Designed miniproteins, single chains, continued (5). Designs and how they scored, part 32

Each design is a single chain, and the fold is of that chain. pLDDT is the mean over its residues in the fold that is shown.

## One batch from the design tools (miniprotein)

Design m17161
Fold by ESMFold2-Fast:
Structure m17161 (fold): chain A 76 residues (1-76)
Amino acid sequence: MSEEEKNALEGLEKAIEDVEEIEKNPEKYSKEEIEKAVERGKALAEQVLKAFPDNKKVQEKAEELLKKLEELEKTL
């Protein structure tokens, strides 16, 4: 796996952890902060999927992130 693919996976995992933190502690974040986090997470997932379409681990993690972002967005 390339260093770029490894960095992409680490970025996706961190984004998933950030989303889970917001879900657990929504009172710590404003609506605008949550909306910006959703926008950034979607942009990251889309960019990574475009950059590494043949990497199954990246694809699975990006899809996991997108699903969590969709659920978080429903709470707004």
Scores: mean pLDDT 82

Design m17162
Fold by ESMFold2-Fast:
Structure m17162 (fold): chain A 58 residues (1-58)
Amino acid sequence: MEELREELIKWAEEKGLSREEAERLADGALQMVEAGMSREDAFAMLEKEVEEALRERA
């Protein structure tokens, strides 16, 4: 879980989010994985949330 969390945070930061925003979204995705969602589905959901956050910045 720790490695996955760090991976998600780095990915979100790479897309342009702040560390704080990346941590919040990564924690949400991790909760979905804990609830039974696949890693791939959690990443897809995180991707959509990151795109929405970046859209708000424009």
Scores: mean pLDDT 76

Design m17163
Fold by ESMFold2-Fast:
Structure m17163 (fold): chain A 64 residues (1-64)
Amino acid sequence: MTPEEVAEKAIELLKKLFGLTEDQAREVLRYLARHPVPGLLDFIAFLLGVTREQVLEAARVVAE
């Protein structure tokens, strides 16, 4: 799975779990790229079936 694919899945997941808008979900990922929160990164990784590092790379793509 590419970082871009992980980013799109993470955005969709955050929207469904927390009732966020697209912009709010992207803001969360942008924040995580600069200020990694291990618990949230691991939770997203677990739900998407990817590694923490893949979620962090996806967050960096959104932060660009």
Scores: mean pLDDT 86

Design m17164
Fold by ESMFold2-Fast:
Structure m17164 (fold): chain A 64 residues (1-64)
Amino acid sequence: SVDEIRQKSLEALRKNAEKYSKLALEAAKKNDIETVKQHAEKLGEEALRDQAEISEQAAKELAE
């Protein structure tokens, strides 16, 4: 169902944020500010990609 797709999407967004937050913290412990910035940028890119995938999954659900 569309609601199940939404719930899984929210879970994916949360896990993605946790993943990149953890990687940024590890980079900060190493005083690697450049890597911290790269992880922040990657989080943004992943969020946009996830939004596109969510839209495709919803369209597929409605077409079935």
Scores: mean pLDDT 70

Design m17165
Fold by ESMFold2-Fast:
Structure m17165 (fold): chain A 65 residues (1-65)
Amino acid sequence: SSITQQMQQMGQRIQNNDVDGFRQILRDMGIPDSSIDRIVQMIRNGTPNTDIMREVQREVGRVVA
């Protein structure tokens, strides 16, 4: 599905330290800039990728609800 592909691309961008590409995918999914900024701050603070992706899943769930 397109959502699964976007989530795989987000994981790849985090692994490649492509924060701008990661932000753009979240924005395209309709996630608010305030939530994107918070998640980006978690990345900059060295939060584990698993925890970052869990937070992304929570924000995506809020948008599709």
Scores: mean pLDDT 79

Design m17166
Fold by ESMFold2-Fast:
Structure m17166 (fold): chain A 92 residues (1-92)
Amino acid sequence: TIEKIIALTLQLIGQEVEGINVSVTISGTSIKLNISGLSANAQKELVAHLELLEKKGNTVSVTVSGNSIVADVEGLNDQEQVELLEHVLKLL
């Protein structure tokens, strides 16, 4: 649901975790993530989720540089948006 997507986005950008910076932009079916400070394991889990979304027919672009990850995902339905945002929140 749009309301749940908005709530999760606000929770993510309001999250104050030492050493982690999160930026999330949502536009229709598109999510842009810019996250720095994730552990190597957390980055691996996020990349795996993004690869599954690509396999499901979404357009996915991911760049990983050190502890920074930038991802642009297009074509997501509401449930996929919720699941991605909840997963990111769990990794913080």
Scores: mean pLDDT 81

Design m17167
Fold by ESMFold2-Fast:
Structure m17167 (fold): chain A 62 residues (1-62)
Amino acid sequence: MSLLELAEQYKAEGERAYEAGDYATAARYYEKAVILYTILGEDEQKVEELKAKALEALEKAK
């Protein structure tokens, strides 16, 4: 698995956890995806959107 495939996997896992209401797990996976996308030099706007989703998940987790 490439780093890009791993980042996409983490994003997908975060989305699944978020839909299941497991916001703490969602935030953790979104954070891992952000780190990998940043290392890969992905579009900064997409990285910021993912960071916002991680923060939203953390707020919902309380």
Scores: mean pLDDT 82

Design m17168
Fold by ESMFold2-Fast:
Structure m17168 (fold): chain A 65 residues (1-65)
Amino acid sequence: SERGELGGKAAELTGEGKEEEAAELYKKNGISGAEEGVKLMVEGKEKKDIELVEEGVQLLNDSYK
């Protein structure tokens, strides 16, 4: 599926530490929940807030149903 291919590319970018590019890819494809999810994960990592990272992961996963 198109969402599957997009998710794969975004996961690859995230794995390379290119979370900003992954968020932009989701934004360009209208998946605003996944964009916000990636942004929350980045913010949580920067702030060392595990709960915020988990919230971001949850939002990202929920956007791909």
Scores: mean pLDDT 77

Design m17169
Fold by ESMFold2-Fast:
Structure m17169 (fold): chain A 55 residues (1-55)
Amino acid sequence: SEVDELIAAARAAALAGDFATAAALYRQASKLEFGKEPSELSEEQGERLWARFRG
């Protein structure tokens, strides 16, 4: 899915030390999956998105 591609790209950016790009991609994944910024997610939504990011 496009969300999984964005999450994978965010993880790759974070591993490379590019936290600005990682944050931008994670924000895009959040908006695509839930229609919200990461800061606007419920605890449950945030946990689900983070679980996808962790693998």
Scores: mean pLDDT 86

Design m17170
Fold by ESMFold2-Fast:
Structure m17170 (fold): chain A 55 residues (1-55)
Amino acid sequence: SMEELRKEVERLLDTLPLDEAQARAGELIASIPDRKEQLEATEYFARLLAERQAA
């Protein structure tokens, strides 16, 4: 589900070095078969990344 994907992306960003977290999150997003869900996940990831860089 999208909720599970969002939690996993957050977990990756919290637990892994940034480069590894980006690579693994990218793989998870790329594996989403539905294009609308893939776009939503991409936007969510970009927002999280921007928030963490701004903080």
Scores: mean pLDDT 79

Design m17171
Fold by ESMFold2-Fast:
Structure m17171 (fold): chain A 83 residues (1-83)
Amino acid sequence: SELREELEALRERFEEIKERLKKAKTKEEIEEIIKELEELRERVERIIRESTDEEVIEEARRLKLEIGVEIGLIHMELAVSKL
C-alpha cells in the first residue's frame, strides 16, 4: 500500500536523523534536529489518521512513540547541559 511505503520511508528518515544527532555539536544543530523530529512525528500522525490498515496503524503508532521518546531524551540532555 502507498501508506505502508510512506511509513517505511519515514522510518528510514528517522534512522537518518538519529545518525545526524550523533554528529551534532552545537545547540543550533540540535534544535534543527528537534524541529525535523517534530515534523516527522506530524507526518506519522497523518498516516495513523488516514490509514484503514490496522497493521500500518500499529507500526505508525510505534514509530510515533519512538520519535517522542527521542525528542524527550534530547530535551533531558539539553536541560542537564545548561551551559
Scores: mean pLDDT 86

Design m17172
Fold by ESMFold2-Fast:
Structure m17172 (fold): chain A 85 residues (1-85)
Amino acid sequence: MNTEDAVTVSIPYKGKGLLPIGTYENYVVTMADGRKVAVSDLKAGDVILIEVDGKPMEVRVASVTPSYIELDKELPRGTRVVLPA
């Protein structure tokens, strides 16, 4: 299949749970219960898994656009966040 099953975005975090990502409609994230969904299929209220310093953590999506994901939770500044596939 022609979907991205492993896209990692590792960036210096800016605070307020905002993750700037490229405009990738086929970017895939992992839900808290293990299901995988495309970023374009995410909606506010979904609970996804992210990695903070290599450790998985559950977080709720506040909003999703093609260029960023806003999280329901603030993260410490300087945190490098990796989105699992």
Scores: mean pLDDT 62

Design m17173
Fold by ESMFold2-Fast:
Structure m17173 (fold): chain A 60 residues (1-60)
Amino acid sequence: SLKEKAKQLAEKLPETLRPYVLKAIDEAKSDEEALQRVINAARFAGLDDIAKEAEELLKK
């Protein structure tokens, strides 16, 4: 599922952001919201490759 893929991408985030983002994904109302949480965190951390992968999943 897209939510599971969002969690897999979140695992690649820094330890300081990872538990926060994983919780936000679990609380997300939709796959789109879950992916947006990953995109925002990855961009903030400078991990543009992870952000792009999440954006591709959001776009399909």
Scores: mean pLDDT 82

Design m17174
Fold by ESMFold2-Fast:
Structure m17174 (fold): chain A 69 residues (1-69)
Amino acid sequence: MAEEYVKKAIEALRNGDFETALKYAEKAIEIDPENPLAWRIAYAAYRMLGDFEKADEYYKKAIEASLKR
């Protein structure tokens, strides 16, 4: 279930494990691409890793997903 991957991604962010947070956020996106939280977690992780181009891409996807309620 996408919610389980979102929870694991949040725990990874809290632990500073941004690569693991991305892995779980990407799995959540694959299951439920309309969940804006999964896109926002990936955005935060990419930003913390210094990948600003991917962060910008995922931020735009998060906004788009928020509009598809």
Scores: mean pLDDT 82

Design m17175
Fold by ESMFold2-Fast:
Structure m17175 (fold): chain A 77 residues (1-77)
Amino acid sequence: DEAEKEAAIAAGEAEARAQLAEFVAANPLPEEAVALLERALELATEAMRAKAAGDDETAAKLWEEARKLAAEAAELM
């Protein structure tokens, strides 16, 4: 069921964003690092949607971009 897959992806994104927000509140990070991590989560969520739709090539590319942004964020911390 496509709706159930989308609901699961949306729930996962919300959980990840909540965890990141809680972590940042307890451990202040540079604003640039937070922005990169938030963008990485957006790309990871889009990758999950692409994978759910059967577009493995797009999913792989979006995961690669998400990893690059997460690495850039780590360099700022």
Scores: mean pLDDT 82

Design m17176
Fold by ESMFold2-Fast:
Structure m17176 (fold): chain A 77 residues (1-77)
Amino acid sequence: GAELEATRLGLEAVRAALKGKFEEAEKLVAEAEALGNEEAAALARAAIEAVKAGDIAKAIGYLFRLIGRLIELELER
Protein backbone atom coordinates (compact mmCIF):
# COMPACT_ATOMS: atom_id res chain seq x y z
CA GLY A 1 0.00 0.00 0.00
CA ALA A 2 0.96 3.63 -0.55
CA GLU A 3 1.08 4.37 3.22
CA LEU A 4 3.56 1.54 3.86
CA GLU A 5 5.75 2.58 0.90
CA ALA A 6 5.68 6.28 1.92
CA THR A 7 6.66 5.34 5.51
CA ARG A 8 9.50 3.13 4.21
CA LEU A 9 10.74 6.02 1.99
CA GLY A 10 10.57 8.34 5.02
CA LEU A 11 12.75 5.94 7.02
CA GLU A 12 15.25 5.71 4.13
CA ALA A 13 15.32 9.54 3.95
CA VAL A 14 16.19 9.84 7.68
CA ARG A 15 18.87 7.15 7.28
CA ALA A 16 20.37 9.07 4.32
CA ALA A 17 20.38 12.32 6.34
CA LEU A 18 22.13 10.59 9.29
CA LYS A 19 24.86 9.55 6.81
CA GLY A 20 25.16 13.18 5.60
CA LYS A 21 23.47 12.40 2.25
CA PHE A 22 21.04 15.32 2.37
CA GLU A 23 20.38 15.46 -1.41
CA GLU A 24 19.35 11.77 -1.35
CA ALA A 25 17.24 12.40 1.78
CA GLU A 26 15.34 15.30 0.10
CA LYS A 27 14.70 13.15 -3.00
CA LEU A 28 13.30 10.30 -0.85
CA VAL A 29 11.01 12.73 1.05
CA ALA A 30 9.73 14.10 -2.30
CA GLU A 31 8.91 10.51 -3.37
CA ALA A 32 7.01 9.95 -0.09
CA GLU A 33 5.07 13.22 -0.61
CA ALA A 34 4.20 12.13 -4.18
CA LEU A 35 2.46 9.06 -2.69
CA GLY A 36 0.12 11.43 -0.77
CA ASN A 37 1.24 10.47 2.74
CA GLU A 38 1.81 13.87 4.38
CA GLU A 39 2.38 12.42 7.90
CA ALA A 40 5.32 10.19 6.89
CA ALA A 41 6.86 12.98 4.78
CA ALA A 42 6.42 15.55 7.61
CA LEU A 43 8.09 13.24 10.17
CA ALA A 44 10.98 12.58 7.76
CA ARG A 45 11.42 16.32 7.06
CA ALA A 46 11.41 17.09 10.81
CA ALA A 47 14.06 14.39 11.38
CA ILE A 48 16.23 15.75 8.52
CA GLU A 49 15.98 19.30 9.95
CA ALA A 50 16.97 17.97 13.39
CA VAL A 51 20.04 16.23 11.86
CA LYS A 52 21.01 19.48 10.06
CA ALA A 53 20.69 21.35 13.39
CA GLY A 54 22.91 18.76 15.12
CA ASP A 55 20.05 17.56 17.36
CA ILE A 56 20.57 13.85 16.85
CA ALA A 57 18.41 12.90 19.89
CA LYS A 58 15.42 14.73 18.36
CA ALA A 59 16.12 13.12 14.96
CA ILE A 60 16.14 9.66 16.59
CA GLY A 61 12.80 10.52 18.25
CA TYR A 62 11.22 11.19 14.83
CA LEU A 63 12.87 8.01 13.49
CA PHE A 64 11.19 5.93 16.24
CA ARG A 65 7.82 7.54 15.38
CA LEU A 66 8.29 6.44 11.73
CA ILE A 67 9.29 2.91 12.87
CA GLY A 68 6.18 2.75 15.09
CA ARG A 69 4.01 3.76 12.12
CA LEU A 70 5.68 1.10 9.94
CA ILE A 71 5.03 -1.63 12.56
CA GLU A 72 1.40 -0.48 12.94
CA LEU A 73 0.84 -0.67 9.15
CA GLU A 74 2.50 -4.14 8.93
CA LEU A 75 0.32 -5.49 11.79
CA GLU A 76 -2.80 -4.50 9.77
CA ARG A 77 -1.83 -7.14 7.16
Scores: mean pLDDT 80

Design m17177
Fold by ESMFold2-Fast:
Structure m17177 (fold): chain A 66 residues (1-66)
Amino acid sequence: SLKDKALEYIKKAEEYALKGDISKAIEYANKAVDLAIEALEKGEISEDEAIQIVDRAHRAVMMARF
């Protein structure tokens, strides 16, 4: 499902952020957000779940930049 892919990609973004790979962290964060928006539009996730994925993406990108 789109939800499962969004959750997989946000976990990858967080993993790359912890490794200091800012380029990959941003790439997977953007992919996770795009999938979360599509899942929301198709009714596969709630607005609260989509917001949580976006918040996790933002934190991953911010952490990778340090």
Scores: mean pLDDT 84

Design m17178
Fold by ESMFold2-Fast:
Structure m17178 (fold): chain A 68 residues (1-68)
Amino acid sequence: MEKAKELTKKGEEALKKKDYESAVKYYTEALELDPNNAKAWANLAYAYDELGKYEEANKYREKARKLL
């Protein structure tokens, strides 16, 4: 889905700028459209780690792992 890919790119740009709150927003929206994107789950977990939300980060890393 083109919309999910666009949101994933916006998430990647937010991570490059260290805007972790925007990264969470964009990856969450992308995963609502494409929940089987393991890379997006992993990047969402990374953003949560950088925000100090380690429990959420661990949950989303497990989501990514199960899709491999």
Scores: mean pLDDT 84

Design m17179
Fold by ESMFold2-Fast:
Structure m17179 (fold): chain A 75 residues (1-75)
Amino acid sequence: MSKEELDKEVELAMKRIKVAVAKTNYKINPSEEELKELIEKYEELLELAREAGNEEEARLAEELLREAKEELEKL
């Protein structure tokens, strides 16, 4: 693994943690503000997954993002 590959994996891992935190915050305090933060983290994760060529993670992030946006429209 090259330093560039390692840096990308670390960045992706950090984004996964940020998504988990935002998801937990939304679960504890379901509000439009927390949901918008979660949506932003899903968008960032999707972008990084695509850049890393991780098609499975990109697909999952797209599904989660779509579900979160649909939930926001219901608020």
Scores: mean pLDDT 81

Design m17180
Fold by ESMFold2-Fast:
Structure m17180 (fold): chain A 88 residues (1-88)
Amino acid sequence: MAEAEAFLREVEAELRARAEELAADLADPETKARALEELARAAEEAARRLREEAAKAEDPEARALLERAAERLEEEAELLRREAERAA
């Protein structure tokens, strides 16, 4: 469980760092659509990594934690893509 929690925190930290890198582009109407698409791709990649880690987890609670986190990131990626379509 502790290793799964540490992995989740690391993945979440990487996504936050990516969002911070894209903050200026997200604020600019001309670059917003592309920045949202890049953030959506990062969220999808993070979800994939969490599902891969979940598949290797021997602890059912650790697996459930990682799978729920992956589902939330997949939902977030869909929302980001819809915002990108509206911004374009």
Scores: mean pLDDT 86

Design m17182
Fold by ESMFold2-Fast:
Structure m17182 (fold): chain A 69 residues (1-69)
Amino acid sequence: GGAEIRKKLLRLIGEILRIIGEIFDLELELEKAKKEGDKEKAEELEKKIEELKKRLKELMEELRALPAP
């Protein structure tokens, strides 16, 4: 039924928004680390951002594959 599709859609949207927020926060931390000259922290943050971006792409592909309600 449409309820199951709607629930999955809302869960995917929620997870996507959460990851977008995490990427935003990490990019602000990355900018700060770069300004402070902390190369090690900057490299760690860049790796985390890349991992989250890959996860975001996977979730967005899953969202696009869902049938219209």
Scores: mean pLDDT 84

Design m17183
Fold by ESMFold2-Fast:
Structure m17183 (fold): chain A 74 residues (1-74)
Amino acid sequence: MADKLAELDKILAELEKINPELAETVRRMRDAVLAGNLREAIEHGRRFAELAEKSKDPKARELGYRALDLISEL
């Protein structure tokens, strides 16, 4: 768990500099998963997908999806 959380924090810090709204949505999803609230996590994940599709920055999308992949393994 520690390795995944550390990598997730690094990705989120980088994403926040590029797209703060995407980073905030992923942080909310992370917090929901850690709290055991999977319904909230799914709702935030859907919001993330909507924002990512509207993003024209491929790096922001890549970092966001990598963060979601790490969260799915928590």
Scores: mean pLDDT 80

Design m17184
Fold by ESMFold2-Fast:
Structure m17184 (fold): chain A 62 residues (1-62)
Amino acid sequence: MDDKINKLVKEMNEKARELAELERQLAAETDPEKQKELQEKINKIKKELQKLSDEIHKLTKE
């Protein structure tokens, strides 16, 4: 049980770091086309983080 939760937490932390890096890149980007690409990547990572958060929440209720 703990191993599964630890694996999900590690994956969530990795995705959170990717999100922070992409948000930093977006803040520094001045090209509208590249800004759009970065925003799409950010939105994808945010959805993945939400799914991981939901899975952790389900496991911590048992």
Scores: mean pLDDT 81

Design m17185
Fold by ESMFold2-Fast:
Order: C-alpha cells, then structure tokens, then sequence
Structure m17185 (fold): chain A 104 residues (1-104)
C-alpha cells in the first residue's frame, strides 16, 4: 500500500507570490502522477498529467520523479485560491493525496 503525503496541508500567500506544493510517496510511482485544482461546488480541473502540463495557464508547472513531486504556481491571482490534489495513477485503484489548501 502506498502512503501519500501532500505538504504543506494549508498555506496563505499573497497575489503575485510564487508557491510550491509537494507530494511525497512511500515508494516510486514511476512519474505517474496527476495534479488537480478543486474549488467547492466545481469539478476538479486537471493541471498536469504524468509530468506534462495540461492546457492551462503557464503559471502552473509540475516537476519531480520517483517519490518526490511538486506543483509550482507563479504570479498568484485570487482565482488560484483552491485545494490542490495529487493523484497517483500507478496504483490500482488510482489514489489521491489529502490535498494542499491555498488561501490568498
């Protein structure tokens, strides 16, 4: 069973800042990790799939390999206030992290 840790669990930032959200897995996930943005009442928005950025703002970037992955959000705008989830797709069933809540 893979243990997934997202950090920080919550952070407060200012408009114009750059923040980095981290995902650590207890074993190698072979770069099979997706990142999602989730707002209350809305469907999750895919930001990155298996290390490739989705068709979203270039302010979002993902990096990492093996057990340690990050999502960086640059030039923050108020719309970026959300909970960000990582999803490991190498596991069956796929497993979500517990989320990182960004407040502006």
Amino acid sequence: MVELTQSPKSLTAKVGDTVTLNHTASKDVNNQINWYKKKPGEAPELLSKNGKQADVSSRFSSSGSGTNFSLTISSLVEEDEATYFSKVTSESPPKFGEGSKLTL
Scores: mean pLDDT 80

Design m17186
Fold by ESMFold2-Fast:
Structure m17186 (fold): chain A 93 residues (1-93)
Amino acid sequence: SPARKAIFVGAEAGVAGIHASSAKKIMDKKTADELLEEANELADRADEARKRILEGKDVKKAEEISKEVGKKTKELTKKIKEELEKALKEQEE
């Protein structure tokens, strides 16, 4: 189901946001806030895609958005991990 895929991608973006939020205690606040904003934007795009699929409007475009959000969420998760590893290394001095 395309709608189910959009829901799953939105949930993945939400989880990335939770990780970025938790990382605020460890990493630079500005960096953490930027990662959180990116996660929220991705979650919003996934929710909009889900709504369009359920309404039968521009389903192909909504599926394309879901795929793009999925790719960007993977990239965001990698960025969060890299920034966390960097912050932890700087705190172990």
Scores: mean pLDDT 81

Design m17187
Fold by ESMFold2-Fast:
Structure m17187 (fold): chain A 60 residues (1-60)
Amino acid sequence: SIEELAKEIADKVAELLKQGKVEEAQKYAQDELSKLSEDDQEYAKAVIVEKLEEEKIDPS
């Protein structure tokens, strides 16, 4: 599902951010999201942000 995919993307982004690889995290998220439809991208972004906030990671 898109929710499961979004959570997998969030986990990888969180891992990269914890390593200080901000640019790599942003590129990875953008590349994965660009494979989805616009509606699925919006939903996936919301799930990713929620997941990162739960781990106290700033997605900015």
Scores: mean pLDDT 79

Design m17188
Fold by ESMFold2-Fast:
Structure m17188 (fold): chain A 66 residues (1-66)
Amino acid sequence: SLEFEYLKKIVEITEKQIKEINELRARKAASTDPAEQARLDAEINEVRKKAFEELKKISDEYKKKQ
């Protein structure tokens, strides 16, 4: 099912994003260096942005196949 494959991809991207953000948050919490914390915040924002772009791409592909 095209719908099932679409939902599966959404779940996979969401789970990957959550895992990556949690790992970055753990590194930030372990750091006392403000410069390192700022870099990790930037990486978290990058992960969110890339996940959003990937979700948009998959949504667009799903619509095109209809």
Scores: mean pLDDT 85

Design m17189
Fold by ESMFold2-Fast:
Structure m17189 (fold): chain A 75 residues (1-75)
Amino acid sequence: DEVKELIKKAIEALKAGNKEKAKEYLEKATDLFGLPESVKEEVLNGFEETYKLAKGTNEELAEVIALSLEEAAKL
């Protein structure tokens, strides 16, 4: 599953402190998932806000993002 692989890469990038690469993988995952553009923007904005709030808690951030994307994939 290409979406799951991209989510995994995003999590690895977050753990490495590479926010830009994590966001790139999330964008690719949302594109492959086929989400409407408005929903993609909301997901990416939520990521930016969550990253800002969770500064220094990379593992918790990665877990929250993974769970959120898995739930979105069920829609």
Scores: mean pLDDT 67

Design m17190
Fold by ESMFold2-Fast:
Structure m17190 (fold): chain A 64 residues (1-64)
Amino acid sequence: AEIAGKTKSGQGNVEKYYPQLKAGKTVDQIAIEENIPIGNVSVVARDIVAAEVEVLGETNIQDY
């Protein structure tokens, strides 16, 4: 099971996509708007979700 290290290359993308994900935008929608593979956004969203669950006890992020 690989779950870590993928987002390190996209540290700036975490800060870029996090506000959009919190607003209810899906990873699919972000991928379409930024014209990037959905897998790239999904990896970032998964790491954000893990951080939210640890800090807040729950997540509002869809499709991680």
Scores: mean pLDDT 64

Design m17191
Fold by ESMFold2-Fast:
Structure m17191 (fold): chain A 67 residues (1-67)
Amino acid sequence: SDSDIEAARAQVAQDPNDWMAWTRLGSALLSAGRYDEAIEAYEKALELDPNNRAARLMLNRAKQAKA
């Protein structure tokens, strides 16, 4: 929902280095069908934690959902 996206955006604004906040934002955007924005959020999470297997899997799912 839009409220989930806003809550996640507020969390990343408070701590832009929190990779988990970026993954929550990506998941909220993915659920809303906003695939390009979800991809960007997951890519940001992977910049912060390159070994994050969960974020990498969700990034792949977002890319496939867009296709």
Scores: mean pLDDT 86

Design m17192
Fold by ESMFold2-Fast:
Structure m17192 (fold): chain A 80 residues (1-80)
Amino acid sequence: SEIERYVAMGANEEEIRKTIHQSRLLRQLSAYRAALQAETGVRLPLPADGPESQAKLDAYRAAYDAAVAAALAARAAAAG
């Protein structure tokens, strides 16, 4: 298993489970980012660090929503 592979590399089980959870959260964030970019055409930066928790994932999603709203408002202002 993936956990057994990381333990063989000197990692502890709790750190491995945390890493797997963070990887799942990052995949969810990446999917949300990709969907927003496809829908709006707004380019969104990747976070320097992946989300550590569901609360951080929700915060990143809210930040992406705010960034999209700001970019679309700026485009509308520039066009009018």
Scores: mean pLDDT 77

Design m17193
Fold by ESMFold2-Fast:
Structure m17193 (fold): chain A 58 residues (1-58)
Amino acid sequence: MEKAEELYKKGVEAAKKGDIDKFREYFVQAAQEYIDLGDVEKAREILEEGKKLIEKMK
């Protein structure tokens, strides 16, 4: 589902703006969509990217 990729992009954009709440929502939703697609590795990568973005925004 293309929705997973779109949610990921929205999350990255929110993180660049410093909107931590929005980036978390989008990244979690994107990871869940990838899990539903059976791509657990991609979901894990997204969560790791979210961790890095949070650390960069501190």
Scores: mean pLDDT 77

Design m17194
Fold by ESMFold2-Fast:
Structure m17194 (fold): chain A 59 residues (1-59)
Amino acid sequence: ATAADIDAILAGELSDEQAMELLSRLFNAPVKKEEIPYWRERLGKMRALAAEDVAALAA
């Protein structure tokens, strides 16, 4: 998945089916439809942490 795909998931712009597919690919694990809000929250936290590391490395 691209950064744009991650942003779309976090913004809630994707359908449940699209979010499940992309989250399953990102985490390399099956994501249940009812777990999408949980995985979105985890992805958001990981994104925030990764943004700090990426900002340091992209300099």
Scores: mean pLDDT 70

Design m17195
Fold by ESMFold2-Fast:
Structure m17195 (fold): chain A 83 residues (1-83)
Amino acid sequence: MYVPSPAVAAAMAARAPEFDALAAAEGVRPAELRAARLLRELALAAGDEATALFAEAALVYLETGDLEKAKELAEKALALHAA
């Protein structure tokens, strides 16, 4: 399974209570969108290109429902992680 860099994973874990509160107040989808946007920003700042592409795949799926485009981005992320 793909795993984000430890710094990105730790930063996301620290924000988990914020996403749980948002999911309870506004629903799961707004919380997932916020989490995916933050994951992408943190990954780009850390130079974790593979995690940034996985976050982009999640955003494409959540915002557009385009499973084919989301799969393409996820496959590119997996290829970068394997390299």
Scores: mean pLDDT 76

Design m17196
Fold by ESMFold2-Fast:
Structure m17196 (fold): chain A 82 residues (1-82)
Amino acid sequence: SREQAVLYTAAGILAAAADFEAELAEKLGLPKEVVDTAKEARRLAKKAMDLAKQGKLEEAKKLYDEAAKLLTEAGKAIEAHL
């Protein structure tokens, strides 16, 4: 479905953003906790992609929302050190 394709794509974008945050946090020498939060966001986003591909949209959306929360948390920590 289009909804499935949209969620898959959105989760993929989120995974890429989380990868970028993890790399940036490491380059800035931020605490391991910030790096680990970004990496967990990526893991959940990739899992959301897998679930969306399987048509498990409710489960995918839940993991997508959890990943987005962690992405925001890591992003705020990175921004505070810029």
Scores: mean pLDDT 90

Design m17197
Fold by ESMFold2-Fast:
Structure m17197 (fold): chain A 63 residues (1-63)
Amino acid sequence: AEEDLEKGRQLLKEGKYEEAVKYFNKAIEKDPNNKEAWYERGIAYAKLGKLDEAAKDFEKSLA
């Protein structure tokens, strides 16, 4: 359950933003109510310059 989120965070810290998004996608698919997964994917999207996707993910993290 938490494994994909933890891997995504590690990749985000390493600057591997596209790979981090893939793991956050898996975390969200398993638990769409995990606000942390939405927030962390938003950060990864922002780092990739995907600002519209980042904004949507941040909104989901606040719901």
Scores: mean pLDDT 86

Design m17198
Fold by ESMFold2-Fast:
Structure m17198 (fold): chain A 67 residues (1-67)
Amino acid sequence: MKKVLLVADSDKERGEALAKELKEELGFDDYIVLTNVDGRTAIEEGLRLEKETGAEVEVFNSEGHRY
């Protein structure tokens, strides 16, 4: 099963740096950064992606904490 990391951060560069670190540390296969969404929208996008692709999706905030 593919594991995908979503990071919600309004700063694209900061979000990508965090996503890359978490991907390496936690063993995710891929990451996606959502730059113009709140936490609720990020969670909804994660659930949608999980349902559509069958991947395991985990959503993190800009501080690196899982929702």
Scores: mean pLDDT 81

Design m17199
Fold by ESMFold2-Fast:
Structure m17199 (fold): chain A 60 residues (1-60)
Amino acid sequence: DDRFRQIMREGYMRVLRGMSPDDVVDWLMSRGITQDQIIRFMQNSPSPRMQQIRDAVMRR
């Protein structure tokens, strides 16, 4: 899904620009990405920032 990958890439770039994990989750969900999709995409990431985004979703 090319659109999914593009949105996830833009979310990652927003994290790099200093957006909070919770704000990135809200932005991704506003673009039609589900909580389950975010968790699955990030479940095996070694990146602390990616883990913070996953944890922000899981707290909801």
Scores: mean pLDDT 76

